# Designs tried in a protein design run: designed miniproteins, single chains. Part 22

Each design is a single chain, and the fold is of that chain. pLDDT is the mean over its residues in the fold that is shown.

## One batch from the design tools (miniprotein)

Design m743
Fold by ESMFold2-Fast:
Structure m743 (fold): chain A 80 residues (1-80)
Amino acid sequence: SEERKKLRELLSRFFNKEGELSEEELKILIDHLTKAAEELEAQGSPLAAVVYRHLAELYKKLKKYEEAEKYLKRAEEILP
């Protein structure tokens, strides 16, 4: 699907530090990773902490520092 293709592209660009992501692209990644992190946390997976740390980085890129701090704190509570 187009949505899946776009998401894979954005994930690759984010993790490989390839170029600057637009606000819209950052929001697409945030939506996807928020759902992934919540599902992993519900399953008791410590991988949720890794995804929450990536969410914090994405919020920081949006200059949403309060949200970034919230997700960093949540990650530390799961896997210090």
Scores: mean pLDDT 85

Design m744
Fold by ESMFold2-Fast:
Structure m744 (fold): chain A 65 residues (1-65)
Amino acid sequence: EEEERLRRRALFVGTKLALKINEIKDPEKRKEYQKKMAEVANKASGLTPEERVELYEELLKEIES
């Protein structure tokens, strides 16, 4: 149950991050964050659900700051 909630949380945070990246008007900045998100996704097989949520949340905060 806990792991299912964390996996669902990672999906939701990832989706929000993708939407926020699409809102970036600067095409160079948008590409930069798209690449960072893809790098996290590529490492996902070696990461715990908790680590994935943390990385996505860090990127989301970076965009919002």
Scores: mean pLDDT 76

Design m745
Fold by ESMFold2-Fast:
Structure m745 (fold): chain A 83 residues (1-83)
Amino acid sequence: EAEEEAKRMLEELLKNTSDPVLKKALEKLYTTRSLTPEEKIAVLEAARPEVAAMPPGDGTTAEEELAAIEEAIRKLRAGEEVE
């Protein structure tokens, strides 16, 4: 369910984006799921506005999700492993 929803969101972003790195990353997610750190960063950056628009969940706020995305981007830029 959540995975399918995320995939639909990414497909919609693919149609509306002009960023070549993001387009390549989204296409890879549909076929191989093998992304470079740069492609992962592009996907995470594109997810920010959607996460900010999400209603509050059981225990995770939009701000906490955004902070997690920002930390993941920082780690990827530093060449660190991201869980």
Scores: mean pLDDT 63

Design m746
Fold by ESMFold2-Fast:
Structure m746 (fold): chain A 87 residues (1-87)
Amino acid sequence: DIEEKAEKYKKELIEEVKRMFSDPEKQKLAIGIVENLVKIAKLEGKIDEYYEAMKRILERLKGASVDTLKKNLENVQKYLEEIEKKK
């Protein structure tokens, strides 16, 4: 069930974000990235493949600045908007 997997993966990734970032602003931005990536994965029906990609993205964002996280969130939001327009 893709919905059950998406919720489990989202919760796991958000828990990882909270461990990676102690700064509330960085946590908020990184959680936003995770939530938008999970929505993209659900829309494309590739939740397992995207889960592996999301873990890699989070590892690369470890120690990132607020500006870097904002840019990544903006990029993910634009991609989600583009996918939604095709439905």
Scores: mean pLDDT 81

Design m747
Fold by ESMFold2-Fast:
Structure m747 (fold): chain A 72 residues (1-72)
Amino acid sequence: DEIGELLAQANKIDPEAAKAALKAGLATASTHSDPHQAAISGLQAGVDTAEKLGAKKVAELLRQALELARAA
């Protein structure tokens, strides 16, 4: 699971930023009934949160996960 590996790497690099991104992502994903749209919107919210926190490496890994989700 490449997305899962990217998320695990983000948590290793910056656990606090990764937790904040996960919280924002889950809140956004919960507003969508379609699992594919939930994954895309959740990962986008995670990217936005990581960027706002200045966690550039976490944001980059989450952007890679987002592109994989969009391609699926």
Scores: mean pLDDT 82

Design m748
Fold by ESMFold2-Fast:
Structure m748 (fold): chain A 91 residues (1-91)
Amino acid sequence: SAADELQAALDAFLAALTRALESGWDPAAVAALRAAGERLIALVEKLDPAAAARIRALFARLLEALAAGDDEAAWATASEIVALVDALLAA
């Protein structure tokens, strides 16, 4: 189902984020995070283009926070992405 695909994409995004943080910003882990984020955004865009635009802006902020080494801002931004996806899954 679309919900199962969206949940799997969210799980893959969170796994990629955790790996990027644990790897100390390894280029391969960052590339995997970018790919997972774009896949998540593409699935959300098919359901709600406005939500996808918001998640894209949050994803850009997440990548900026990670590049700055700001783990608190990174987790806060990731939590906002999760909340938006969870709202779509609950609808």
Scores: mean pLDDT 86

Design m749
Fold by ESMFold2-Fast:
Structure m749 (fold): chain A 60 residues (1-60)
Amino acid sequence: MSEEEKEEVVKFTRRAIDHLVANGVPEERAKSAATVSVADNEGIDPEELAKRLGVEAVYP
């Protein structure tokens, strides 16, 4: 995946987190769940995606 596509995935993941929080998912869980789900779907490492988002990784 190109660097440009990774930037778009980051933006998409941020919007997914906002949507989950708006639907009553706790912010911490929304960040973890959205990061893992999007990373798996797009073939990006979850830790790398979390780092690019500026959020805590799914594990420490």
Scores: mean pLDDT 75

Design m750
Fold by ESMFold2-Fast:
Structure m750 (fold): chain A 92 residues (1-92)
Amino acid sequence: SAAEEEKRKLGQKARDEINSEENEELVKKIEELAHEVAELAKEKGNLDKALDEIDNIIAEMIDKLEKDPNTPVKELLEEIIKKLEKLKEKLK
């Protein structure tokens, strides 16, 4: 049906956009955060700032999951959240 064809096209477009843009941006943001956290952790006075940045990124990823719970990258976002929570535990 026309509705089935529309769903297929939208699913393909969403997967392509997520794989080419949003996922690349999220991976880059996590790599940048990991580097910043490593540098900030060298000075105890900067620990609160590092923790705040981690909280902000976790909140952003949770928001993405809530807005699109059927996203093909759900497992990736959940894994990233788990890794950031673990990093947060190590810094406390």
Scores: mean pLDDT 63

Design m751
Fold by ESMFold2-Fast:
Structure m751 (fold): chain A 58 residues (1-58)
Amino acid sequence: KELEAKAEEILREAAMQVLQLLEQGAAGTPEQAQQYVAQAEQIMKEAEEKVQELLEKA
C-alpha cells in the first residue's frame, strides 16, 4: 500500500514534467518540439521502470 502510493507519486511527477516539456515544445520551434517529446518519453519510461523496480522489490 505504501509502495503503491510511492509509485503513484513517481508517475504523477513524471506526468507533470512531461506536460511542462510538451507545453514548452508547443511554444517553440518544430525541432524543439521534437526534442521535448523525446525527453518526455524518456522521463516517462524511466519513471515506469522505477515503479516496476520498486514493486518488484516489495
Scores: mean pLDDT 80

Design m752
Fold by ESMFold2-Fast:
Structure m752 (fold): chain A 89 residues (1-89)
Amino acid sequence: MEEFRRKLEEALAEEKKQAEELLKDEPELLEEFLALAEQLAEAVLAYFEAEPGSAEEEALRAEIRELQARLAELYNEALRKQGKEPLEV
């Protein structure tokens, strides 16, 4: 668990750095992205701690999907603001 948490925190830090560089001119989108990324990381950690087959695991799985979809929407909004075609989700 601790090693997985450390790797997830490292991945989150790298993702935040990339997002800060990509969204440096869009501070509101950056703030929302960082908040959602942190929520996703917490949900993923909780998911791996949940009992397999439990209602809690199912609920966390749904939450993770929703957070991933919202992050994709923010990324596509940033692409639109830069005059680029949105990615299919």
Scores: mean pLDDT 76

Design m753
Fold by ESMFold2-Fast:
Structure m753 (fold): chain A 62 residues (1-62)
Amino acid sequence: SLEEAAERAIEMVENAPSLEEAKGVLLSLGRRLGVLDEALRLAAKVKTKEQALEGVRELARR
C-alpha cells in the first residue's frame, strides 16, 4: 500500500548513511509511485535528512 511504502521509505531515510543515499530513497519512492519527475524536483532541494523525510511525506500525499 502507499502507507506501507511511505513508512519503509521513512525508515530507509532515517538509516541512510549519507544525504545522497537519503535522496536515493526519495527517488526510488517517486519511481514506484509514478512521479519520478516530482521526486527529482524535491530531491534537488534536499540539504538535510529532515528535508528528505518531508519529501517522502509530500510524495505520499498523492
Scores: mean pLDDT 82

Design m754
Fold by ESMFold2-Fast:
Structure m754 (fold): chain A 67 residues (1-67)
Amino acid sequence: MSPEQLKKMQEQARKLADAMRRGDLEAIREASLEILKATGESVPEGSSVTDILNQAGEALVRGVEAS
């Protein structure tokens, strides 16, 4: 993971945390999708917010390990 990619993921992770604190499901979904886009992962159509959030968390862990 590049320093620029890591910074983008940190910004999206912060947005995700803020959205979770507010209980904003749409913002949670959008931030999670941006994390997945930053790691080059695709999301199957029809995935639940919980599935997308779990995938984003795994992508963050893999991104850190790949650095």
Scores: mean pLDDT 74

Design m755
Fold by ESMFold2-Fast:
Structure m755 (fold): chain A 131 residues (1-131)
Amino acid sequence: SEEGIEYLKKGVEAFIRGNYDEAIEYFKKAIEKGVVTAYLLLGFVYMYQGKYAEADKWFAKFEEAAGVDLSKLNVTSFGFIPTGNKDLAKAAFIQALKELIERGKDLFSPEVLEQLKIALETAEKEREKLK
């Protein structure tokens, strides 16, 4: 839904600002509105907080909801590096989105690819505003 995509964007903006709790709440609202990609983005926030068991739970929910196996992508470890450093986390997040879009183009539905592209564009715009 349009409202779900607005929550997805707000979650990404909050994450780039380092407001992880706000990002989690917006991604949960995006999920309530049917934005499947928000499960994946929730997993990234928990991973960057060092909450690996919670991150794995949300990655598994994304795989189930999207009907995909993320292990088939051979995504570079760089984009998924866990870190407590918020500057490294936002860089890793942006790189992970780029790798998912590039390598997942034949795996993900057009809707999931579009949501990933919206997340990437939103992250890059918000990062630029913080310079």
Scores: mean pLDDT 84

Design m756
Fold by ESMFold2-Fast:
Structure m756 (fold): chain A 110 residues (1-110)
Amino acid sequence: SEKEKLIKLFEEIKKETIKLLEENNVPKEIKELIEKQLETALEAMKKEKDVEKIREILKLAIDELAERLNEIDPKAAIEFLKKVKELAEKYGDEETAKHAEKLLEELEKS
């Protein structure tokens, strides 16, 4: 149940991220790289049995993607993290929502 919720949350994060990249006219090569990184993280989550390790994979993927998007366009990173927080709240994942909020506060102060 918890694993299924985290996987569904990450599948929606992946979908919204791809849409965000298209809306911000990110170059195809960078989009393909990000999509592959998201796919790799999702497959790792599906193979993992320990919910805490699944949560660690999710957080690491969010951290890496926020950093990469911030290097491309800080506004895209902010939009991404706002969407992650929204989706995490929708799925009742308070820990991921708080993590996204902390990253947002750090970016807005930079």
Scores: mean pLDDT 86

Design m757
Fold by ESMFold2-Fast:
Structure m757 (fold): chain A 95 residues (1-95)
Amino acid sequence: MDEARRLIQEGRYQEAVDLLQRQISQNPSSDGYTLLGNAYALLGRYDDAIDYYQRSLDMDPNNSGAWSGLGFVYRRMGRYDQSDSYFNRSQQLRS
């Protein structure tokens, strides 16, 4: 996970996607799906990002990172009410 997070922080989104897809194929995890969603969102691939955030939440509905990721994507799509709902869920889960 830390290697994928570092690649994302460095703007190396495609390399992060490639690494995370290999990791998830061997051991799927909620955090892995959330990071893959983050990488796709930063690539501007919002439909892919939403799919992976949803897969993360299917494994762990308490993954606050996936909820905030959905908030980010919906805000970028101009869906402010939906975005606010997702960010509120993320904040409640971090408390």
Scores: mean pLDDT 86

Design m758
Fold by ESMFold2-Fast:
Structure m758 (fold): chain A 79 residues (1-79)
Amino acid sequence: TVEQDNRSISGAYDSLTQAEYHISLAESGVDVDGNLQGARDSLTRARDHANSLSDPGTRDAVLEGVDELEKRLKEVEKS
């Protein structure tokens, strides 16, 4: 339904925002291990929301966002 898709879209973007927040804190050296875990948890939630989306274009857009943030996360883990 439109309402279910809207909730899943909102959940996906909220989770991406939380992941970006955690990655940014880790990149700045603030509670690196805690923020890396927070980022992983948020990215997992974003993927879960994306998997519930009926529109492949919107799903793919969310998953692209997840992939970009996972790339940033891996760079922090190497630092």
Scores: mean pLDDT 85

Design m759
Fold by ESMFold2-Fast:
Parts: sequence; C-alpha cells; structure tokens
Structure m759 (fold): chain A 81 residues (1-81)
Amino acid sequence: MLSKEEALIVLMTEVQEAKENPDLDLEEVLKKVRETLEKYMPHLSEEQKEEILKIIKDAVENNLPLQEVRDKLEKVLEEAE
C-alpha cells in the first residue's frame, strides 16, 4: 500500500498532468486514478475513493490551485488513518 505522502504525490502528479495537457481525456485520467486507488489504497472506503475522484474532477474542470487540491486530498487521506 502507498503511504499518505506517496498517495498525495501520485494524485497530485495526475492533477498536474491533466491541467497542463488539455488534450488528455478527463475520463481516462479519472479511470487511472480509480485504478491506482483500488490497487494501492484498498483500505480507503468507497466514499473516500469517490471524494478523491470528485476533488480531482473539480480541480481540472474549474482550474483549482494545486495547493487547494493538495489540501483537500490530504484531508480525505487523513480520515483513512
């Protein structure tokens, strides 16, 4: 399983790549994130996984600052500990 810090790095990398590459299909990005969550973070509840996907979708669609996205993701991951 990924640690909280490793999970944050992976999720933030996906958000940054999606924001910097408008040619990336958001649905494919969300699919990759979901697969990563299921494979490396199976201890998260379905509600926590859905909240993470919602945060990433909102971050890309509404161009949220990376710091705000990180803060939101960190809170969800802290609830899993």
Scores: mean pLDDT 77

Design m760
Fold by ESMFold2-Fast:
Structure m760 (fold): chain A 60 residues (1-60)
Amino acid sequence: SLLDQLRAASAAGDAVKAASYAQQALIAGIDGQTILDAARAAGATPETLAAVQAVVDDVK
């Protein structure tokens, strides 16, 4: 799933891939809070979390 890819990218510290999967998840109708919570739970760094947050704020 897109959330599984987001978690994997977040755990790997890949901010670019995490942001890309977050954007795809938003387009698929997944809630932004769910996306952010998944990234946090996966151990996203502050940098990766900021990239995901920026996508959530820009893509509605």
Scores: mean pLDDT 82

Design m761
Fold by ESMFold2-Fast:
Structure m761 (fold): chain A 86 residues (1-86)
Amino acid sequence: MVELEYEELIEKVAEAAIEYAESDPETAATGLALLKALKEEEAVARVEEHAPPEIIARAEAKVAAFEASMTEEEKKKFEEYVESLR
């Protein structure tokens, strides 16, 4: 058995975020924040179509806090890493 491929992982995270949006808002917001941080625009759009505005706001706050903790050099390295996963 092989580990979950990147594309399959992104799909599973998006599905979980949608499924848990009403029952577990914190898990849903964390999943959406991860998708936003990874620049997975299609998966983000799919989750945001189904998630309440409160979950979207929570996810955006999580991403902003993460990005605010990084230097410009760290942001560039992170963006290069994300692009390398594609």
Scores: mean pLDDT 75

Design m762
Fold by ESMFold2-Fast:
Structure m762 (fold): chain A 53 residues (1-53)
Amino acid sequence: MEPLSPETVEAYEEALKVNPSLAASVYSSQMLLGAMGEEGYEERLKEKMLEIK
């Protein structure tokens, strides 16, 4: 998989400050979908991380 964009990484870091357990769970779920070849996993990851923040 390609590395995550800086914008997605920033959203994940902010989500970890607010709710680390939820942020880690969302990250794991979306990264698993990406590893399985699902398209759009990064955009969904960013969206879900922004919902936490």
Scores: mean pLDDT 76

Design m763
Fold by ESMFold2-Fast:
Structure m763 (fold): chain A 72 residues (1-72)
Amino acid sequence: GIDYAVEAIKSLIDEGDLERAANALVNLGKQLGIEEKMEKYAKEIREAYQRGDFDKARELALKGVEELKKAG
Protein backbone atom coordinates (compact mmCIF):
# COMPACT_ATOMS: atom_id res chain seq x y z
CA GLY A 1 0.00 0.00 0.00
CA ILE A 2 0.98 3.65 -0.03
CA ASP A 3 1.95 3.46 3.68
CA TYR A 4 5.24 1.74 2.76
CA ALA A 5 6.00 4.33 0.05
CA VAL A 6 5.13 7.17 2.49
CA GLU A 7 7.51 5.70 5.13
CA ALA A 8 10.27 5.49 2.48
CA ILE A 9 9.78 9.19 1.61
CA LYS A 10 9.83 10.12 5.34
CA SER A 11 13.15 8.26 5.67
CA LEU A 12 14.61 10.35 2.82
CA ILE A 13 13.40 13.54 4.58
CA ASP A 14 14.94 12.37 7.90
CA GLU A 15 18.26 11.68 6.09
CA GLY A 16 18.17 15.22 4.61
CA ASP A 17 17.95 13.81 1.06
CA LEU A 18 15.35 16.38 0.04
CA GLU A 19 16.09 16.07 -3.71
CA ARG A 20 15.23 12.33 -3.62
CA ALA A 21 12.27 13.06 -1.34
CA ALA A 22 10.94 15.66 -3.85
CA ASN A 23 11.34 13.16 -6.73
CA ALA A 24 9.59 10.43 -4.69
CA LEU A 25 6.66 12.78 -3.88
CA VAL A 26 6.17 13.41 -7.63
CA ASN A 27 6.47 9.70 -8.52
CA LEU A 28 3.89 8.62 -5.90
CA GLY A 29 1.71 11.62 -6.83
CA LYS A 30 1.58 10.29 -10.42
CA GLN A 31 0.21 6.95 -9.12
CA LEU A 32 -2.44 8.77 -7.01
CA GLY A 33 -3.55 11.31 -9.67
CA ILE A 34 -2.07 14.37 -7.92
CA GLU A 35 1.14 14.78 -9.97
CA GLU A 36 0.62 18.53 -10.61
CA LYS A 37 0.19 19.21 -6.86
CA MET A 38 3.33 17.18 -6.05
CA GLU A 39 5.32 18.95 -8.82
CA LYS A 40 4.46 22.28 -7.13
CA TYR A 41 5.66 20.93 -3.76
CA ALA A 42 8.84 19.56 -5.39
CA LYS A 43 9.58 22.97 -6.97
CA GLU A 44 9.09 24.79 -3.63
CA ILE A 45 11.23 22.20 -1.78
CA ARG A 46 14.07 22.65 -4.32
CA GLU A 47 13.82 26.46 -4.20
CA ALA A 48 13.97 26.45 -0.36
CA TYR A 49 16.91 23.99 -0.42
CA GLN A 50 18.78 26.06 -3.05
CA ARG A 51 18.53 29.22 -0.88
CA GLY A 52 19.77 27.24 2.17
CA ASP A 53 16.40 27.20 3.99
CA PHE A 54 16.62 23.52 4.98
CA ASP A 55 13.94 23.84 7.70
CA LYS A 56 11.45 25.23 5.16
CA ALA A 57 12.39 22.56 2.58
CA ARG A 58 11.78 19.83 5.21
CA GLU A 59 8.47 21.45 6.26
CA LEU A 60 7.30 21.53 2.61
CA ALA A 61 8.34 17.88 2.06
CA LEU A 62 6.33 16.82 5.15
CA LYS A 63 3.29 18.79 3.87
CA GLY A 64 3.65 16.93 0.55
CA VAL A 65 3.59 13.62 2.46
CA GLU A 66 0.34 14.68 4.22
CA GLU A 67 -1.25 15.48 0.81
CA LEU A 68 -0.23 11.99 -0.44
CA LYS A 69 -1.86 10.40 2.63
CA LYS A 70 -5.12 12.27 1.88
CA ALA A 71 -5.06 11.10 -1.78
CA GLY A 72 -4.31 7.42 -0.90
Scores: mean pLDDT 86

Design m764
Fold by ESMFold2-Fast:
Structure m764 (fold): chain A 76 residues (1-76)
Amino acid sequence: MVTFPTDEPEPLLLIEGRLLDGTTFEGTIRSSDGRVLWEGRIDLPLLGRILRGAHEAGLRTPEEVEEFFLRQLREL
């Protein structure tokens, strides 16, 4: 059965890709609605730090998380 809206929150970011060389992630990062925010390669620990930073900053809306993520990636 399909329900709209869902009671469980949807992910704020969709991450698709593969792990290279044990620690390098290669793929695409999308908003919750599927828009491409970033595409390329990033170290998995660094990606985790960016995502943790968004959580620790108390960002609660998809728009705020997207802006934070894009800003962090531009500084790489």
Scores: mean pLDDT 67

Design m765
Fold by ESMFold2-Fast:
Structure m765 (fold): chain A 67 residues (1-67)
Amino acid sequence: PTVKELLAKGVFDVPELSEEKKKRLRANHDEVIKNVIKAGVSSVFNDYDEVDKLFEEADKLEEEITS
């Protein structure tokens, strides 16, 4: 699944990841989730491009952390 799908489900608990990677994933994704929530509120008022950009950034962030 993509980070967008994981954010929607709130699923960032991957048992196979090391504790260090889990902490980094949660810290970074909590920040991204907060930004996505803010953008989601803004999307009701015409900020759809910002929402899409944040989900793309979340996908890149997950790829970097899980690498």
Scores: mean pLDDT 55

Design m766
Fold by ESMFold2-Fast:
Structure m766 (fold): chain A 99 residues (1-99)
Amino acid sequence: SSAEEKMLKLIEESIEVLEEMIAAEQANDVLRQVGLAIRAIGLMIDLESEGKKAGLEEQAKKAVKAVRDGIKGVLSGDLATAQKAIEKLKEILEEVKKL
């Protein structure tokens, strides 16, 4: 449960960072967007590490892919892809909550 709680926190933070990246893109706040992208990359590393420790490697891989797709979406101005990534992270969050 402690490892699952860490995974839940990392997924929640990933959702928040992608939502903030979308807001920064819409505001044309390039410096904030870069800082948030660096934070999102850190969350991808933490998700992979904690997922492996928790035995939740499949959920972690899905979450990492969603964060990566979200970053690519925001950086390319494809906010629809970024929103789909957030929706996917919310689905993974509910999957982990049920474990």
Scores: mean pLDDT 88

Design m767
Fold by ESMFold2-Fast:
Structure m767 (fold): chain A 105 residues (1-105)
Amino acid sequence: MSLEELRKKIAEELREQAERLRKYLEENKSLSEEDKNMLTILADGAEGVAEAMLSPEVSTEEKVEALENLAKALKKAAEKSKDPEVKKLLEEAAEEAEEHAKLLK
């Protein structure tokens, strides 16, 4: 796989992650407003990082940093949430972002 193909695959997987977060929001009407806002921001964040993966103006170092920052944000959000299902969803998303960062190094 070329580096360009790898970046496109990571972007696709990040968009799938954003869709999983949004689907959880749509299916779980009883979530706190704090958890709803957090999941919305993180879904938007994942899409933003996906766009950065596809941008030729963003360096490889900046792409790795964006993925690492997303992983940190997801982990911090998981620590703040009191809902065990939200915690698990965010922890799994953080692990995916960290794996993507390692693939680009």
Scores: mean pLDDT 85

Design m768
Fold by ESMFold2-Fast:
Structure m768 (fold): chain A 83 residues (1-83)
Amino acid sequence: SMMDKIKEAIDVSIQAVMLALQGKFDEAKKLLDELDKKYGDDPTVKKLVEIAQKGMEAAQQGNYTTAIGYLLRLIGEKIDLEL
C-alpha cells in the first residue's frame, strides 16, 4: 500500500542517518541509493531521501547536532504517519 511504502521509506531514512552518525557513510549512502531506485518517482519518498541526505552530510562534516536534528525530523514523520 501507499502507507506501507512511506513507512518503509521513513524507516530506511532513519536507519541511514543512524549509520552516518556511527561513521558508516558508505552503508548509509547505499541504503538511500536503493530507496531512491525503488521509489524515486514518489515525491514524498524523494523528500524523505533529501532529509536523510542532509543528515548524512551533516554527520560527515562532524556536525552531529544538525545530523540529530534531521534524524528527529524523520522520527516526527514516522509518529505523524502512525497517529
Scores: mean pLDDT 87

Design m769
Fold by ESMFold2-Fast:
Structure m769 (fold): chain A 110 residues (1-110)
Amino acid sequence: SMMEELREFLEEAIAELERSLAAGDELLARADALTPEQLNYVRFLKLLYEAQLRALREALARLEAGEELTLEEILERLVAAAREAVERAVREGLLDEEQARLVEAELAAA
């Protein structure tokens, strides 16, 4: 069924983001090897991936509870989570306004 396929895609996407977060944590453990700009960018990516992971886990939980979801609704939630992570990264000084604008342009193209 389409719901079965959607669940499998969510499980795979969650696993991929969990691997990306683990790789980011390993990179942050070697922070002395990174420039301040590289360190800030890795911290931003961690915020982004954590926000997207929360959105995907919520979507999976809703499917498991018997709710019908569309791929479009899930993608819209992922984009919204990514935008909130960008706004937070700007507030925390991890991204400047121009870096944020470039990331937002990339999200709009996806």
Scores: mean pLDDT 85

Design m770
Fold by ESMFold2-Fast:
Structure m770 (fold): chain A 82 residues (1-82)
Amino acid sequence: MLEEVKKKLIELGYSEEVAERAAELAMKVKRGELSEEETLEIAKKMSKEEQSALAEALDLLGLTELSLKVMKLSAKEVKEEE
């Protein structure tokens, strides 16, 4: 599962380091090791690229609602198109 998520993120154009970090964090959320609120607090401290990668990883794991919340963090400075 982790390797599959990481591979898909790399295919989407993220670096291997960003993809691995995002996939590991998303897997911790999927396993219940991190709450939604803890995940959002970590995401707020991430770069926009890492936030985008995390949102994609969460969506790939079926955590679509949390994925959208993480995407809003990277988009909050721009109301319309990136």
Scores: mean pLDDT 78

Design m771
Fold by ESMFold2-Fast:
Structure m771 (fold): chain A 66 residues (1-66)
Amino acid sequence: SAAREAARAAEVAKRNELAAELQKRIAEIDATEDDPAAKAAKREELMKEYAEKLGVKTPVVTAPEA
């Protein structure tokens, strides 16, 4: 149980931390970027970064051909 409790606590803390950072970064983008298209692009990239940090699979799971 200790291992599950530790993993659960770590995951919750990680999610809360990343959620707070995401909100802060969105506010920064809103404050620093005047162009709505650039704002949307930055938000999209930010969301992808935080999805990776959370260790969750994105809706698009297939890698594009590089």
Scores: mean pLDDT 71

Design m772
Fold by ESMFold2-Fast:
Structure m772 (fold): chain A 92 residues (1-92)
Amino acid sequence: KEKALKVLEYLKEKVLNGEYLSQAELDRILDEAGLSPEERFDVEVAYGVLAIVDAVAETDVKNGRISKEEGEAWKKKVIDITYEEFKKYLEE
């Protein structure tokens, strides 16, 4: 549980900083963390959701639908809420 949460926190910070990981980089991080297959799956799903939230915010900003400041504020809020929900799930 603790290892999975630590990895998810690290991945959350990467998304918030606009740092995109390749599948190979993600696989390496998960391998090095020594997660069970179930924990690995849960972390991969969580990271995918966080990446989608980031992509939606960036697309709306790029299309002029919202300001850059509004997109960043929304992204941070939704990513934080999503992370807390996955954290509760991983903690049982």
Scores: mean pLDDT 77

Design m773
Fold by ESMFold2-Fast:
Formats: structure tokens, C-alpha cells, sequence
Structure m773 (fold): chain A 66 residues (1-66)
């Protein structure tokens, strides 16, 4: 699984923040997948990496102190 750049991870966190739960995570998944595919990552590997990044972003978003 390729390493996802920090700028892509940061954008995923923002996208997760624009929706709650599954809606935000679905949009972030698509964004990360598309960015990795643009960089030559196979779609299967891009989807696996996107799932990891979005899972991390969602956890951070839901557990962040207010």
C-alpha cells in the first residue's frame, strides 16, 4: 500500500468535516482514491489507502476535543 502524502490526508480530514458519518467519509474516500490514481497508483491499492486515511480522519474528527 503506497504512502499517502500529508496534504492529501489533510484534505481528507476537511472533507470528513463537511458531512457527518458515512456521507463525509464517502466523499473523502473518493477524493483520496482519485488523487492517488492521478499519481499512478492502481485503483485497488488507492482504495485500500483511501480507506485507511479516511478511517484515521474520521476517528480524529469524532474524538477531537471541542
Amino acid sequence: IPEVPEDVREKAREIVGTGYGPLGSSRAMEYVKDELVKQGVPTEDALLAAGTVVGEALSERLLAPF
Scores: mean pLDDT 70

Design m774
Fold by ESMFold2-Fast:
Structure m774 (fold): chain A 93 residues (1-93)
Amino acid sequence: KLEELERELERFVEKAEKGEEIDVEKVKEIILEIIETLDLSPEEREELRKQAEGQALLLAARAYYKAGKMEKFEELMKKAEEITGTKTTFTEE
């Protein structure tokens, strides 16, 4: 199950890197399913679930950056920063 979810996640990243539009919500769902597969405490799961949305946004943003879709990249990076509360290296010199 984990290997299947990782392959599905990689397919979304490859599509976005080729300039195809991807569903960021679906990417988030895959990350959440990966977390669910892990044998974690309820507290650890809650923290990872909060991070999952930010990670999905960052993953999609970086893929769009490689595709040259700067407007989508900036939008998703801003959302990821708001969720994580931290600036990413892509917004710094």
Scores: mean pLDDT 74

Design m775
Fold by ESMFold2-Fast:
Structure m775 (fold): chain A 87 residues (1-87)
Amino acid sequence: EEEKKKKLEEHIRELRKLEEEAMKNMDPEEAKELRRMTKSVLEVLELVKEGKIEELKKKNEEIAKELAAAREKGGEAVRKKAEEIFE
């Protein structure tokens, strides 16, 4: 479905832009955790786009753990960026 795939591609592009902007203005360790988080989200979005439902189910646990790890390690700055990216 063209509209759905285009929407996912736009979301992927926005996540990459947020990652780049964060890396410019964040502590290197916080930026590293944000990159890990966005990579996991991008993988989930690609699985959704490709219709790989079983792989998507397996990635749900990973995305939650990556989000928690990024917030824990990056503290307040990463938490704010995660809220921007996932909301």
Scores: mean pLDDT 68

Design m776
Fold by ESMFold2-Fast:
Structure m776 (fold): chain A 66 residues (1-66)
Amino acid sequence: MEEIERAARAATENMAAVYHLDPEQRERVLEAARRGAIEAAKTGKMPPSSGALRGAVEAVREIEAE
């Protein structure tokens, strides 16, 4: 749980630094990163940090498409 939250926050901070996200966008990215980290932990195929980054990137792409 704590590792998942840390991974999700790190991925979100990386995206926020690059894409200048507002607080609402940052929250959307954080939720996506958290889901990615959980899925990675569940499958065991990649580290939670890698899953979090994938989720964060997907959320940013959705925001950019709006």
Scores: mean pLDDT 80

Design m777
Fold by ESMFold2-Fast:
Structure m777 (fold): chain A 77 residues (1-77)
Amino acid sequence: MREIEEEESDGVKVRGETAPLDADAPGEGRLEVYKDGKLMARGEGRGTSDAVGRAIGEALRRAFETGKPVEVRVEDP
């Protein structure tokens, strides 16, 4: 089943959506980060949960560095 998770802290709102991992099929995850109602970063990954985490981390790093919304996609073969 898919799961949607939302978190908010210090004016930063994070929205995540994931699909469960299966032995024969990798999972998929997406995450959006908003600050003060503005989209700052979006990450998307397929494969392991680590692939999704890497996508989100890189998107956040670049968004805070550039001050512009950033999208990153990672696919684990």
Scores: mean pLDDT 61

